# Ledger of designs, part 60: designed miniproteins, single chains, continued (5)

Each design is a single chain, and the fold is of that chain. pLDDT is the mean over its residues in the fold that is shown.

## One batch from the design tools (miniprotein)

Design m18067
Fold by ESMFold2-Fast:
Structure m18067 (fold): chain A 88 residues (1-88)
Amino acid sequence: LPEFLEQLVAEYLPEAEEAAKLPEEEARRTHARLLARLYERFLERLKDPEAREQLEAYLKEQGIPATVEEVVEQVRARIAEARALAAA
């Protein structure tokens, strides 16, 4: 994984672990909110040219036929889905 993604996941995991201790319905909404925040932070990091280059290099290395722009569009869709789940 690119270093910036490892950093984002490392920040996310402790909050997700704490959310798992909540009652089921509250845990579900909290996880959806945390996931939306993770995706939003990912998009924010991609405003940095260095992070974009790391992602491009990773996609090329893995043989993934997707552009950074295509990944951004997929992540935007996932943010909308996660926000809808958090609002329910």
Scores: mean pLDDT 81

Design m18068
Fold by ESMFold2-Fast:
Structure m18068 (fold): chain A 97 residues (1-97)
Amino acid sequence: GPLSPEDIERALRALDRAYEELKAQHPEKVTDEVYEEARRILLHALETGEIPEDVKDPRLIAVLRGFIEEVKAGLATDEDLYDAAREIIELVAERKQ
């Protein structure tokens, strides 16, 4: 079933934190387009429990599945969610190059 609104908000906050940190370090790679794509993919996965059909990178699929399951289990720390969100942004940025 769908995650709670609080779980979704927590996951999106982790994505926003990862985006701001990575943008500060690599502004040329971590663009607003990369953020919008990462957010779209993550939000779809959180709302539906499914990986978007256009996501074909097995590394990104694995990270997204792990992130969803950790959020659902309530076992992920904010740092665990940050690390997963950071990897999602980095993999999306790699694909956009």
Scores: mean pLDDT 81

Design m18069
Fold by ESMFold2-Fast:
Structure m18069 (fold): chain A 74 residues (1-74)
Amino acid sequence: GMEQAPQSGAVATGEEVAAALKDAGVEIVSADEHEVKGKFTDATPLEVTNALSKLKGVKYDIDEANKTVTVTVL
């Protein structure tokens, strides 16, 4: 069956997180292998959450008031 695609759970890297955030309309303020910080330019918190939810092994914290996001790579 094609219903169960093998999901190779590769943990996202800080570089991959930064690329996903940039694609979602976030400007990267700082990036490390373990932490990426971005500032929303044309992204909403929901759009950023949706982009990050596709990445494995990350935790994120979104500050709507400051239009920033901090992503921790596990």
Scores: mean pLDDT 75

Design m18070
Fold by ESMFold2-Fast:
Structure m18070 (fold): chain A 92 residues (1-92)
Amino acid sequence: SIILKVIGAVLRGLGLLLESELNKSSLEETKKAAIEALRIVAEVALPYDPRVKELLEKGIAEIKKAKTPKEAIDAGRKGIQEILKSYFETLE
């Protein structure tokens, strides 16, 4: 199931963000984790939703603007949510 693959990618991405938060990673390491989390979700969703490319680029830009680890995690979670929302809209 493609839906299960997308959900699995979201869980992996959210797991990376949670790990970074629990480890109290630096700002730069948290940004790397957030960008990687977003890429994991985007890679699985992109073949089914061409809007994902622009959402990935926008999400990466927002993560790069983060001034604290919390802002980087919040930006990563928001980016994942926007990709997931866009993908589910393709199923209607």
Scores: mean pLDDT 88

Design m18071
Fold by ESMFold2-Fast:
Structure m18071 (fold): chain A 56 residues (1-56)
Amino acid sequence: SMLAPARNAVQQAAADLGLTVDTAALTQALMEIFSDVPQDQWPQRAVELLKLDQKP
């Protein structure tokens, strides 16, 4: 399963942005998107999703 690498990408993106996020819930959502996205795009997509989730 690619779930562990996706979690790593989300955790790394959160660290890069200085954010705290519910990684488990966000990882599940990311897996739905990343099934159609090349793995090398995951860090960028994770950053975009984290910024969107944190915006009021």
Scores: mean pLDDT 66

Design m18072
Fold by ESMFold2-Fast:
Structure m18072 (fold): chain A 113 residues (1-113)
Amino acid sequence: SKETLQEVLAELQALTEALIQTLTKQAQEEVDAKNYELMDKLVELRQKLAEYLEKFEEAVREEDVEKAIETLEEMIALLEAAKAELAGVNPATVAALEAAIAELEALIERIKK
């Protein structure tokens, strides 16, 4: 329903903001460690997350349930790829990505109900 999509959007906005904040903190820690390659990857991940959030907001405006689910699935794929690249490098960031993936999977299930 449109109400379910709006509720999921609110939770996705909160989740994305929290994840961007975590990634911003980790990017700053990588700058302090002079690990600029990892910092650049974290900045790119934040930018892509913001782009997917905008795509989800568009799906909610269009009441396009299929597009909404596809957008969340694409976000999960993005975070899984990021987790693979960061595995063994930063356990705190990997844990945050893992938690975000689980939340996105739960949001998909709420839309499907």
Scores: mean pLDDT 84

Design m18073
Fold by ESMFold2-Fast:
Structure m18073 (fold): chain A 71 residues (1-71)
Amino acid sequence: SMAALAAAFAKGFAIAYKLGLAEKKVSVVATRADGRTWRLTAELDENEVVKVTVEELDGEDARAHQEALRA
């Protein structure tokens, strides 16, 4: 599920940030088996708590992601 993916991403980001391997804000874009493209953004809020935002990409944003994968 998308909620499970977001939770896994949040956990991975928290570990990477603690190890000094990640910026304060990290975004990943993935196309799922159903052909839908999603952007997950992990960042620290004002209380230094990990916040994950999940957005579905459509139209040109989804095409830009597909073009980047071919480059």
Scores: mean pLDDT 71

Design m18074
Fold by ESMFold2-Fast:
Structure m18074 (fold): chain A 109 residues (1-109)
Amino acid sequence: AAANAARFFSEVLGISEAELRRELARGGEGRRRLIIRIAEATVEELEKRGEEEWAIYVAKAILYKAQGKEEEAEEYLEKAAELSGEPVETIREGVEATLGAVERGLALI
């Protein structure tokens, strides 16, 4: 539950649970910053692991969407679809599901 969610996001972001809770206490602004940091950490980890280029593009689409950069997000969604052979609608649904899961996870803290 809440304690497990706080630990998970603390470990993902490399910050203390206290710092995580302080950011969430700032409301929507703090939540948006945490989502952006999670997306940045995800891109870095996928690149570090030498993951497939289309998967890295999906992570970048998530990052740009979290930043409110819809045009850049759409560009990376289209590139990910082209490389993966998946429909762009399938990639977009996955990005939306991932952002929703992160937001719901943070709401448990």
Scores: mean pLDDT 82

Design m18075
Fold by ESMFold2-Fast:
Structure m18075 (fold): chain A 71 residues (1-71)
Amino acid sequence: DGVFTEPLPGMEELVREPFSGKVVTWKELIDWIREEIKRAPPQPTPLVTDPFSGKTLSVSEYLDLAAANVV
């Protein structure tokens, strides 16, 4: 199923999605989230748990952090 250890941000390694727990690469995770937002009308799910810091962040802040780490 999933992994017990979350990979570090900035790596093109497998990460666990906070939404589904599915293991994907950072690039795939970011692309998937962007596509879901683009395809569907905006949903008020502003709070997600950051798997790396354990902080509750807004979706936009989380995406910005994830995108920055892939560079």
Scores: mean pLDDT 59

Design m18076
Fold by ESMFold2-Fast:
Structure m18076 (fold): chain A 82 residues (1-82)
Amino acid sequence: HHHHMEEARKKIRETWKKEFKSPELQKLYDEILSLDEEMERLIQEAKENPEKTEEYRKKAQSLADKRNELIDKAKELVEKMK
């Protein structure tokens, strides 16, 4: 569901745009959005290649882990600025 990934991106963008214009936060959010795009592409490819689904699943899991790490860093930067 691309909708779920877009929801997360919208929340991140809203927080970033609303309160802070830090170049460091901008870079983190750009990386998060890039990972979201890669995850969406992998999910679509997995649907088309059921024999390789497990391989794509592991890649998506790795990207999700990196995404969560970047989100945590962004949240910590925002909290430190408050």
Scores: mean pLDDT 73

Design m18077
Fold by ESMFold2-Fast:
Structure m18077 (fold): chain A 97 residues (1-97)
Amino acid sequence: MSKKELDAEIAIAFLEMQVALLKRSKKPLSKEEVDSLVRIAEYAAQKAIESGNKDLLERVAEVLEEGARVLEQHDSPYAKEGAERLRKLAEEVRKAA
């Protein structure tokens, strides 16, 4: 595994953990919480693209789509915007694959 692939793997694993934590949360999401998730997602997407690894690109796209679905289930005015941003990232990642 290259350093770029390792960096991508770590970033994707962290995003997966954040999405899993949100799935368990019943609290309304703040703007700061949504912005933090999107920042983590953007970083994971960037690292996957930089890796050039198709399996990592597919994995991050799936996590981004799941994150968007989870955000759509939360009662927050910011969650819909966050979900749309994650779906757009997933499309960009799939085009890079």
Scores: mean pLDDT 85

Design m18078
Fold by ESMFold2-Fast:
Structure m18078 (fold): chain A 98 residues (1-98)
Amino acid sequence: KKLEEAQKKVNEMIRIVDEAGDKAVEAGADPSEVASLVVATKLRIVGALIDGELKGDYEKGVKEAANDAIGTLERMKERYPAAKEAFDKAIEEIKKIL
């Protein structure tokens, strides 16, 4: 059950990151750079869940995944100011998962 709860939170984070990437491209951010950063962020989120499973600490894994995703979105917001609103919304949605 703890794994299922962590997986649900991770899937929500991945969805939020995907939507933020799509909105950033719509706002004029470079599609290839955004796609690369989105993929890298998803891999970090999944890696944190796997680490949590191996360590038996899903709560810590989910928190580390959220913090890393938020950090990446903050950097994307600085790099693509035209998409700031999309990244701000994504950061708020990830914070609500915790």
Scores: mean pLDDT 80

Design m18079
Fold by ESMFold2-Fast:
Structure m18079 (fold): chain A 89 residues (1-89)
Amino acid sequence: SMAEEQRLLEEIRRLAEELRREGLSVEEIIAMVEELRAQPVSNLETGIRAAALLLAIASDRELLREFASRVYKASDAELDAIQAKAAAL
């Protein structure tokens, strides 16, 4: 239902804000991603945590730049595009 989707999005946004306040390092993010990858794909809690982590990364320019540079060396234009899409969520 639309109400259920709204609650899930609100939880994702809340968790993303908490992660941003904690000031995660790139090393901690990589560790969290590997931990999430070890979880069952059908686990809703794992999906919410993964979405929150991605939103937290995309919402922090410095964190996004450092993370993206280690994975595929993203340009400033690509980082701007990612942040614009994250802001629309």
Scores: mean pLDDT 71

Design m18080
Fold by ESMFold2-Fast:
Structure m18080 (fold): chain A 74 residues (1-74)
Amino acid sequence: SLEEEAERHLRRAEEATKKALESKDATSYTGYALLAIGDALEAVLLGEKAGKGEEYSERANEATKPLKSKIEAP
């Protein structure tokens, strides 16, 4: 179902976010961050189509929030 696909992409976004945060170099961080953002966007779009856009938008933001903190940290 669309909801099951959204959940799968959200899970992938969470895992990619973790890998980005564990990265020790900018290239690895950027690669995983891009994967996380891509999966988060797909989760939101599929979630919207399933009638749960607000829920998946909130969860996608939470899953990827640490990426912004990593970029902004000195």
Scores: mean pLDDT 83

Design m18081
Fold by ESMFold2-Fast:
Structure m18081 (fold): chain A 63 residues (1-63)
Amino acid sequence: SKAELEARIKKLEEEAKKVKNPDAKAFVENMIKGAQVYLERGDLAGAEAALKVAEAAIKKFGK
C-alpha cells in the first residue's frame, strides 16, 4: 500500500544517515528520491522497485 511505501521511505532515510561510504549514501538517497517521485505519480510498483534497490545497497555497502 502507499502507506507502507511511505513508512519504508522514512525508515530508509534514517538508515541512509548511517551509511559511511559517501558514494553509497548518495546512491541510496537518489533511489529514495526516485521512489518518492514514483509514489507521487501513483506508480506503486516503481516506488517498490526503487526502495528494494536502496535496501539492497544499504545491506551491501552500509555496514
Scores: mean pLDDT 82

Design m18082
Fold by ESMFold2-Fast:
Structure m18082 (fold): chain A 73 residues (1-73)
Amino acid sequence: MSEAVKQAVIAILLAGSYFLVKRAKKTGKEEDIEEAERELKELKELIEKYNAPEHVKKQADELEEELEKIKKK
């Protein structure tokens, strides 16, 4: 797979994860939180598989931290 295609796939999943975490933050619903957790898990697995750049890994980690803060409120 070309580097451009790997970057595009990661970007799409990162955008999806961002949307789901933002939704969970606005609604506080357990279902929205669980959906965001599943998406982030898939994103992190692909980040490792494709050896994504450090800045992408940091963005995924920041989204996970944001989600954990939502769960503890």
Scores: mean pLDDT 80

Design m18083
Fold by ESMFold2-Fast:
Parts: C-alpha cells; structure tokens; sequence
Structure m18083 (fold): chain A 79 residues (1-79)
C-alpha cells in the first residue's frame, strides 16, 4: 500500500513537472488571450496535481508541493 501511494505521488509529481513546462511555453506566448488562458489553466493544473499528491502521500509531501506551486506562481508573475 505504501509503495503504491508513493508510485501514485511520483506520477502526480511528474505530471506537475509537465504542466510547469507547458506554463513556461504559455508565458513566452502570453501576448494573446488564448495564451493567457493556457497560462492560467496550467497554473491551476499544477496546484490541483500538488493538492492530490499531498492527499495521496500525506503531509510530509507538503513542502515539495509548496515548492512546485511557488515555481508556478513565479512563472505566472514573470509573464
């Protein structure tokens, strides 16, 4: 069970890293309303994945989740 929860958490972490790359792409293209919509959507997807990761792995995962959410917010702020 613990090994399965860790594998699920790792999958969510990888998914959030993919969303962060998408967020960086949208940030470079944020001159259009479509790109801005993608930027906000990708930011929300990172937050949702991190919330689910903490739910699956437990509160010990919170610092990792907070760090990725902070990275996403920094990318949005810089765009």
Amino acid sequence: EAAKRQAEGEKLLKLAEEYLRELERYARLASTPEARGGLLGARQAVATAMDLMVKVMGPEAQPVADALIARAEAIVAAA
Scores: mean pLDDT 81

Design m18084
Fold by ESMFold2-Fast:
Structure m18084 (fold): chain A 73 residues (1-73)
Amino acid sequence: MEELEREAFEAGYLAAKSLLEGRLDEAQRYAQRAMDIIREARRLFGDEGARRAQEAVGEGALKGIEEVKRLKA
């Protein structure tokens, strides 16, 4: 599970960062990867696994937003 949470965090981070930088195709690919990881987590670990993966995606996205905010300051 910890491996899927790390991958989910990275996918969320890269999706948000790519979106804010105007790289829409990259953002779409990473968003799709995040959804695939959440589905795999649900398949292997049930609803709790999906919830944890979804939370990791959200945490990654917030990290990406904060990084872009710092670069624009």
Scores: mean pLDDT 84

Design m18085
Fold by ESMFold2-Fast:
Structure m18085 (fold): chain A 94 residues (1-94)
Amino acid sequence: SIKKQREEVLKILKEVFEELKDKYDLTSAEGRRAFADAVEKKIKEKGFKNTLLAAAVLSRLAENNFDESKLEEIVKNTTIEEALTPNTAVLFQD
């Protein structure tokens, strides 16, 4: 179900925040790229299939300056229509 997919995305993103927040300024271009790359790797490792949902959540997280306190709200409120917006998939293509 989409609810379980949102819960899996939330878990992946929380794990990436724990790995990177002390190594990178996540407001910088370098930090955002490292974050997107780490998310892509975890998605592939876990076999998570809804990569467009993950990209849409990442895009909204970037709009909120990678504020971890907003993560659960973003995951809950991200729509499938946002996942179809041009350029959301580009976050994974560096």
Scores: mean pLDDT 75

Design m18086
Fold by ESMFold2-Fast:
Structure m18086 (fold): chain A 71 residues (1-71)
Amino acid sequence: MKQQNLDKARQIGAQGAAEVAAYVAAGDMDGARRAFLQTAREIAELGSKVGDDEMARLLRELAARVQALLA
């Protein structure tokens, strides 16, 4: 179901963004980079099930959340 995949992708994105922010706060930029890449991969995998436009939007939402936490 498309909505279920979108909800799961958003949950993964929120958890991943929080994990990235925690690594940045700890000064672990390598950990932050790995967490971001892993989260982006998981979202892209789920996004392929919901369509390219939704996948692109979810990836932009992840990037925006990380940028907001780092600003």
Scores: mean pLDDT 77

Design m18087
Fold by ESMFold2-Fast:
Structure m18087 (fold): chain A 74 residues (1-74)
Amino acid sequence: GTAVVRGQDGREAEIPVTDDTTGGQLRAAAAEAFGVAPEDLGVGVPGAVLGDDTTAAAAGVRDGSVVAAGAAPE
């Protein structure tokens, strides 16, 4: 399946996702799509930032899910 990663500036990228896709993998793919460093970018679902070891299945990310991308917390 695919998830849509939406940036703060309204840019969107479709990222392939499986139940085993990690937050770190989503962050790296979103950073590549948006042209930023992955360490400067946080990704999450409503109410939660995805940790690098958190799987898509554990976070409820599935086909058609929207994942937010923004500045990583300091």
Scores: mean pLDDT 75

Design m18088
Fold by ESMFold2-Fast:
Structure m18088 (fold): chain A 68 residues (1-68)
Amino acid sequence: TRAQVDALLAQLDQLLADYQAGRITRDQFEAQFNALVLQLSALVQQSGDPALEARVLAHLDRIAQQVA
């Protein structure tokens, strides 16, 4: 699941970059962000790994700060 989590986090970084560059709308960003967060949440719950959960939450917090 680590590789899957890393891939989804990379997709979130690309999504943020696309949004900040004006390539996608806020609505498109929110729809795709929500879909990726649901996938990440499922993988984190399946892992039972607190360190992985903390890393994912820290990453999501950084993205949230960039779009607020």
Scores: mean pLDDT 84

Design m18089
Fold by ESMFold2-Fast:
Structure m18089 (fold): chain A 74 residues (1-74)
Amino acid sequence: SPELEAQIREIAAHFRELLDRRVAELKAQGKSDEEIAAEKERMYRILLRGVRELIETGEDPETVVARMEAELKA
């Protein structure tokens, strides 16, 4: 659906911003390239699960996004 596609695009754009900020924070903290790569992989796994939930369950997008953001900060 066009609405679902638009929501996925918004989530992807927001995720890119969060990823960039997180990478910058880790670099400022002196984290290794390996540690940064591991965090990026964790964040991408959270994103992929959230997108899957939106597609497969039809759950409220705001609820799914809030859950993803909480998990990204954990």
Scores: mean pLDDT 81

Design m18090
Fold by ESMFold2-Fast:
Structure m18090 (fold): chain A 72 residues (1-72)
Amino acid sequence: MVSVEEAREIAVEVAREKGAPEEVVEEIGNLKADSVDELMFKIYGILLRHYPTEEANEIMEEIGRRIKEKEE
């Protein structure tokens, strides 16, 4: 199972690949969460402050895809 720490690292990697500002990458990297679901919810909130909904959804889909692949 993917840990919250591993999921956060994946999210940081995806954000960097998508050209997110360093401020956004640092916000994601410093998130505290008790579960992967809580982490994903908090990441989505950060992305919605900086990206249109469509682009935020695309970034979230890529993060979720990589997390799922790592769980296999």
Scores: mean pLDDT 83

Design m18091
Fold by ESMFold2-Fast:
Structure m18091 (fold): chain A 85 residues (1-85)
Amino acid sequence: MEELEELARRAAEGDEEAQRELVRLILEDKEKAIFAAAEAARASGEDPRLGIQAVYAVDADKSAAEVEEMRAKAEAEYKKLLEKE
């Protein structure tokens, strides 16, 4: 995770290599995202299987409408954060 933060900083500085690597790592980091979701659910007292199922359902079914909306929303929010900095 720490490496992603450093790459994000370099990408913000205009390093094109960092920008490409950041995107690659985010895509490859799905396993860590799944694990983090399960751990977060467990920490909040929820059933960790529910968190895992939710992430797997999105990945497995890839409900086109939901995935597209979430992606667009996340990208818009990240873009806003970068511009406001």
Scores: mean pLDDT 53

Design m18092
Fold by ESMFold2-Fast:
Structure m18092 (fold): chain A 81 residues (1-81)
Amino acid sequence: SREETLEEVIKAALEGYKNKKPISEIYEEIRKIVESDPSLSPEEQELVFIVFGTVIQYGRKNKLSEEELKEELERAAKILL
């Protein structure tokens, strides 16, 4: 479901962020998760990718903690539901 896909995206983003992975690697993991959900149209997949990508970049720029980033990712997910 969309909700399950968004939860998996949040988990992947947080693990990548926590482990100091390059943003490009985090994006690759998110893309694979989003593309694996047949309930999402290509346009919806792009929207999810853009929104979460923006939040991750914002987190890096502002040096957010893992907990602060989680709150922002969960907020973004609620907007996408």
Scores: mean pLDDT 84

Design m18093
Fold by ESMFold2-Fast:
Structure m18093 (fold): chain A 94 residues (1-94)
Amino acid sequence: SMVDDTMNTISTIIANGRQAGRSIDDIVNDFINYMQSQGYSYNQMRDILNQAIDRIDANVQDTGVSTPTQQDIRNFINAAIARIDQIIAQQQAA
């Protein structure tokens, strides 16, 4: 699914960014640029990322366990959504 593919892409981009010593903000920008290169709109990115968060939260609630990897992905997705929301707001204001 698009959500599963996106989750795998996020994990890869985070791992590569950390190895390169990049900031979370830089890694978020790399992710958004990648998604744009694949033809996703900002609204589509936000919807996919919200679905990914819901899936993580549902898994944590069901299992009662939050892994460090899930927390890292969740924090990354929240940062990405915040940046996308800023971009959308700027486009609406222009």
Scores: mean pLDDT 77

Design m18094
Fold by ESMFold2-Fast:
Structure m18094 (fold): chain A 89 residues (1-89)
Amino acid sequence: MARVQEIIARLRALADAGAAPAEIQAVLDRETADLSPYEKARVRAEVMLYLAEKHSEEVDVEEVRRFVEAQMKELEELKRKNGGVVVPF
């Protein structure tokens, strides 16, 4: 699990540097390509929550948390519908 923490730290550093959300998403996808859907969602949760807290004046932290939670549930639902195998698009 040290790798997951390192990925989160790297994404937080990119956010601190002012990287666009699209760039953060691209790096997240690359760094987490070999992780399970659940671990990917967890990395997204940590990064999105960090961004929301950093921009709490403009962004509702609870709204971001709900968005991330919805993404995690969507991935879990896809895995369940596909017998545990998620086909990448």
Scores: mean pLDDT 69

Design m18095
Fold by ESMFold2-Fast:
Structure m18095 (fold): chain A 80 residues (1-80)
Amino acid sequence: MEKVEEFKKKIEELAEKADPETRAILQSLLDIVDTLAREGYSAEEIKRAVDFAIDHLLPRLTPEQRAVLEEVRKIAEEAA
């Protein structure tokens, strides 16, 4: 739980510094994390869901947005 909360905090910090479009994407990822954590999924399962969501989004994003989501992936790796 603590690792999930730290992950959320770091993503929220990225969202605060992001443009509105990138912030909306990061908020969507935070909603996924919150929903899965509330449903009782483990940190490892939540990380896999986030990785899947990022992989699905990457081909549709600008290079700048992709860089931000790659940073999210690195934060998830460090939290797991």
Scores: mean pLDDT 78

Design m18096
Fold by ESMFold2-Fast:
Order: structure tokens, then C-alpha cells, then sequence
Structure m18096 (fold): chain A 59 residues (1-59)
């Protein structure tokens, strides 16, 4: 599961993914295992990408 999620995240970061696709991926990861350190890192990457697409300064 983790490796599949990692590949999906890398694909979304590489391709011109929509805001909705990124949000959906975040929800999918959150439902998997939020206690896992690697899932937290994947969510952080998606969150940063989402902030960049929305032109929001990461705070």
C-alpha cells in the first residue's frame, strides 16, 4: 500500500495535477495509516504542492 501511495504522489507532483486530484490523494493517504512516518511525509509533499498551486505562502 505505501509504495503504491508513494508512486501516486510522485505522479501527481510530476504531472499537472488539479487541485481536486491533490486533495483526493491527501484524503486517501489520511485514511490509510496517519501514524506512519512515511505517510506523514507524503502528505507534507502534497500539502506543499497544493499551496504552490493555490499561490499561497506556506506558513
Amino acid sequence: MLEEMKKEVERLLKEDASVQEIVDAIHKIHDADPGNKEYAELMAKLGRKLAEKLNVRPE
Scores: mean pLDDT 72

Design m18097
Fold by ESMFold2-Fast:
Structure m18097 (fold): chain A 79 residues (1-79)
Amino acid sequence: GAADAERALELAREGAELLKEGKKILEEGGDVRKGTGLVLRGIGLLWEAHLLARRAGDREALEEVLRIAEEAGLKLPGS
């Protein structure tokens, strides 16, 4: 439903931001524990978003989740 689609997009945006932040920390030689934790949280949220978008049956939401993930550097499987 629409609520699952909206939640999927929220989770995808949050996950992408965490993944990008974690990657930046690791690439700049910062706190490895912090960077790794953010990367793992970001990946988890993007996978949760992907599952919710699939459950919602909203093709546009699914395509947007996949786009957000790819821009953050994570390739999720297609529908």
Scores: mean pLDDT 86

Design m18098
Fold by ESMFold2-Fast:
Structure m18098 (fold): chain A 77 residues (1-77)
Amino acid sequence: SRKEELEKLKEYFKANPEEARKKIKELLEKQAALAAEEAARPFSAEELEALRREAEELEPLVEALKPIAEEEYEELK
């Protein structure tokens, strides 16, 4: 399940904080790209829902990595 995958990723990143910093940077850049895409053009209801779901999928992982990679998070937010 997604919850089990998230827990495994949390344990991995706690053991590998440098990888956590790289991952949070990638996730924040992806969130910024999604927000820019949403702002750049009109969307159908289906396209907007797809963007929202993709953003929602990123939030739990960003939140999990934030305490491990706080400096990188603060720099890029």
Scores: mean pLDDT 74

Design m18099
Fold by ESMFold2-Fast:
Structure m18099 (fold): chain A 82 residues (1-82)
Amino acid sequence: SQEELEAIKRHAQALADHFRREAARLAAQDPSLRPFLDRAVAEVQALTDQAIASTDAREAAELAQKAADLGREALAAARAAL
């Protein structure tokens, strides 16, 4: 449904925003992580933008999940490097 698609898009952007804020916090704690985290933020946002541009709920959900997984993996890698 259109309502389901809109909910997926809002949730995807909220997760991307959360990842961006957490990445900024970690980069402030260890500036050597900044190049890695800046690239990861750009990749997560690119996938999120694709999810938002989608007109199919399944495609939007799959792209949103891929963005969320990438963000989670990037945060885990950054935290392990601390």
Scores: mean pLDDT 90

Design m18100
Fold by ESMFold2-Fast:
Structure m18100 (fold): chain A 100 residues (1-100)
Amino acid sequence: MMSEEAKKLAEEAKGIEQEVLERFEREGLDEFTILRRVAEAVAEVLKDEDTLERVKAATSLEELKEIVKEVEEKIKEWAKKASDKEVLELMKKIYERLLA
């Protein structure tokens, strides 16, 4: 069962996610630009400077997809040990960074 606090964070995260999606649609961003922004936001929130440098150095969609896959696997492993609240707080921080 989700706690009341986790439910509140989930609703807040949904609102911010919707704003991110609407912004990307308005800007007409291509897949490379979207993936790069998402990967940069995730790396900055995780304070993973090595991953952030790799994302900034990526020049092709294929290179960026490989980096994103590695980051996704790291987050999945962390999420298995994290509480619902911790996962939702991380998602909220990533979305807030994408809107900055």
Scores: mean pLDDT 76

Design m18101
Fold by ESMFold2-Fast:
Structure m18101 (fold): chain A 101 residues (1-101)
Amino acid sequence: SLYEKALEILKELGFENVDEEEVRELAQRYYDFIKNTEIDEEELKAYFDGLIERLKKSTDPEEQKRLVLEGAALVAALREKGHPLSDEFIERLKKAVEEKK
């Protein structure tokens, strides 16, 4: 399922204690958005760039966790749709999370 993909991504990022309901809702919202909106690849990359920049600049642990959940949900939605950007985004998200250790 979509949320199981999001949970697996979060586990890869070191986040095991997450609100499964929140993850499910975020993953479904991103999936619906991607499915119902013809998204330009450049716009999608710009959106993700903004998310990564916010994560890098954040000093609030709760905000950092929320941004990671949003990033994982977006990657899960892209994987579910078979979008090639999913692999690039997961690697960038992993790097951003690693820099916050």
Scores: mean pLDDT 80

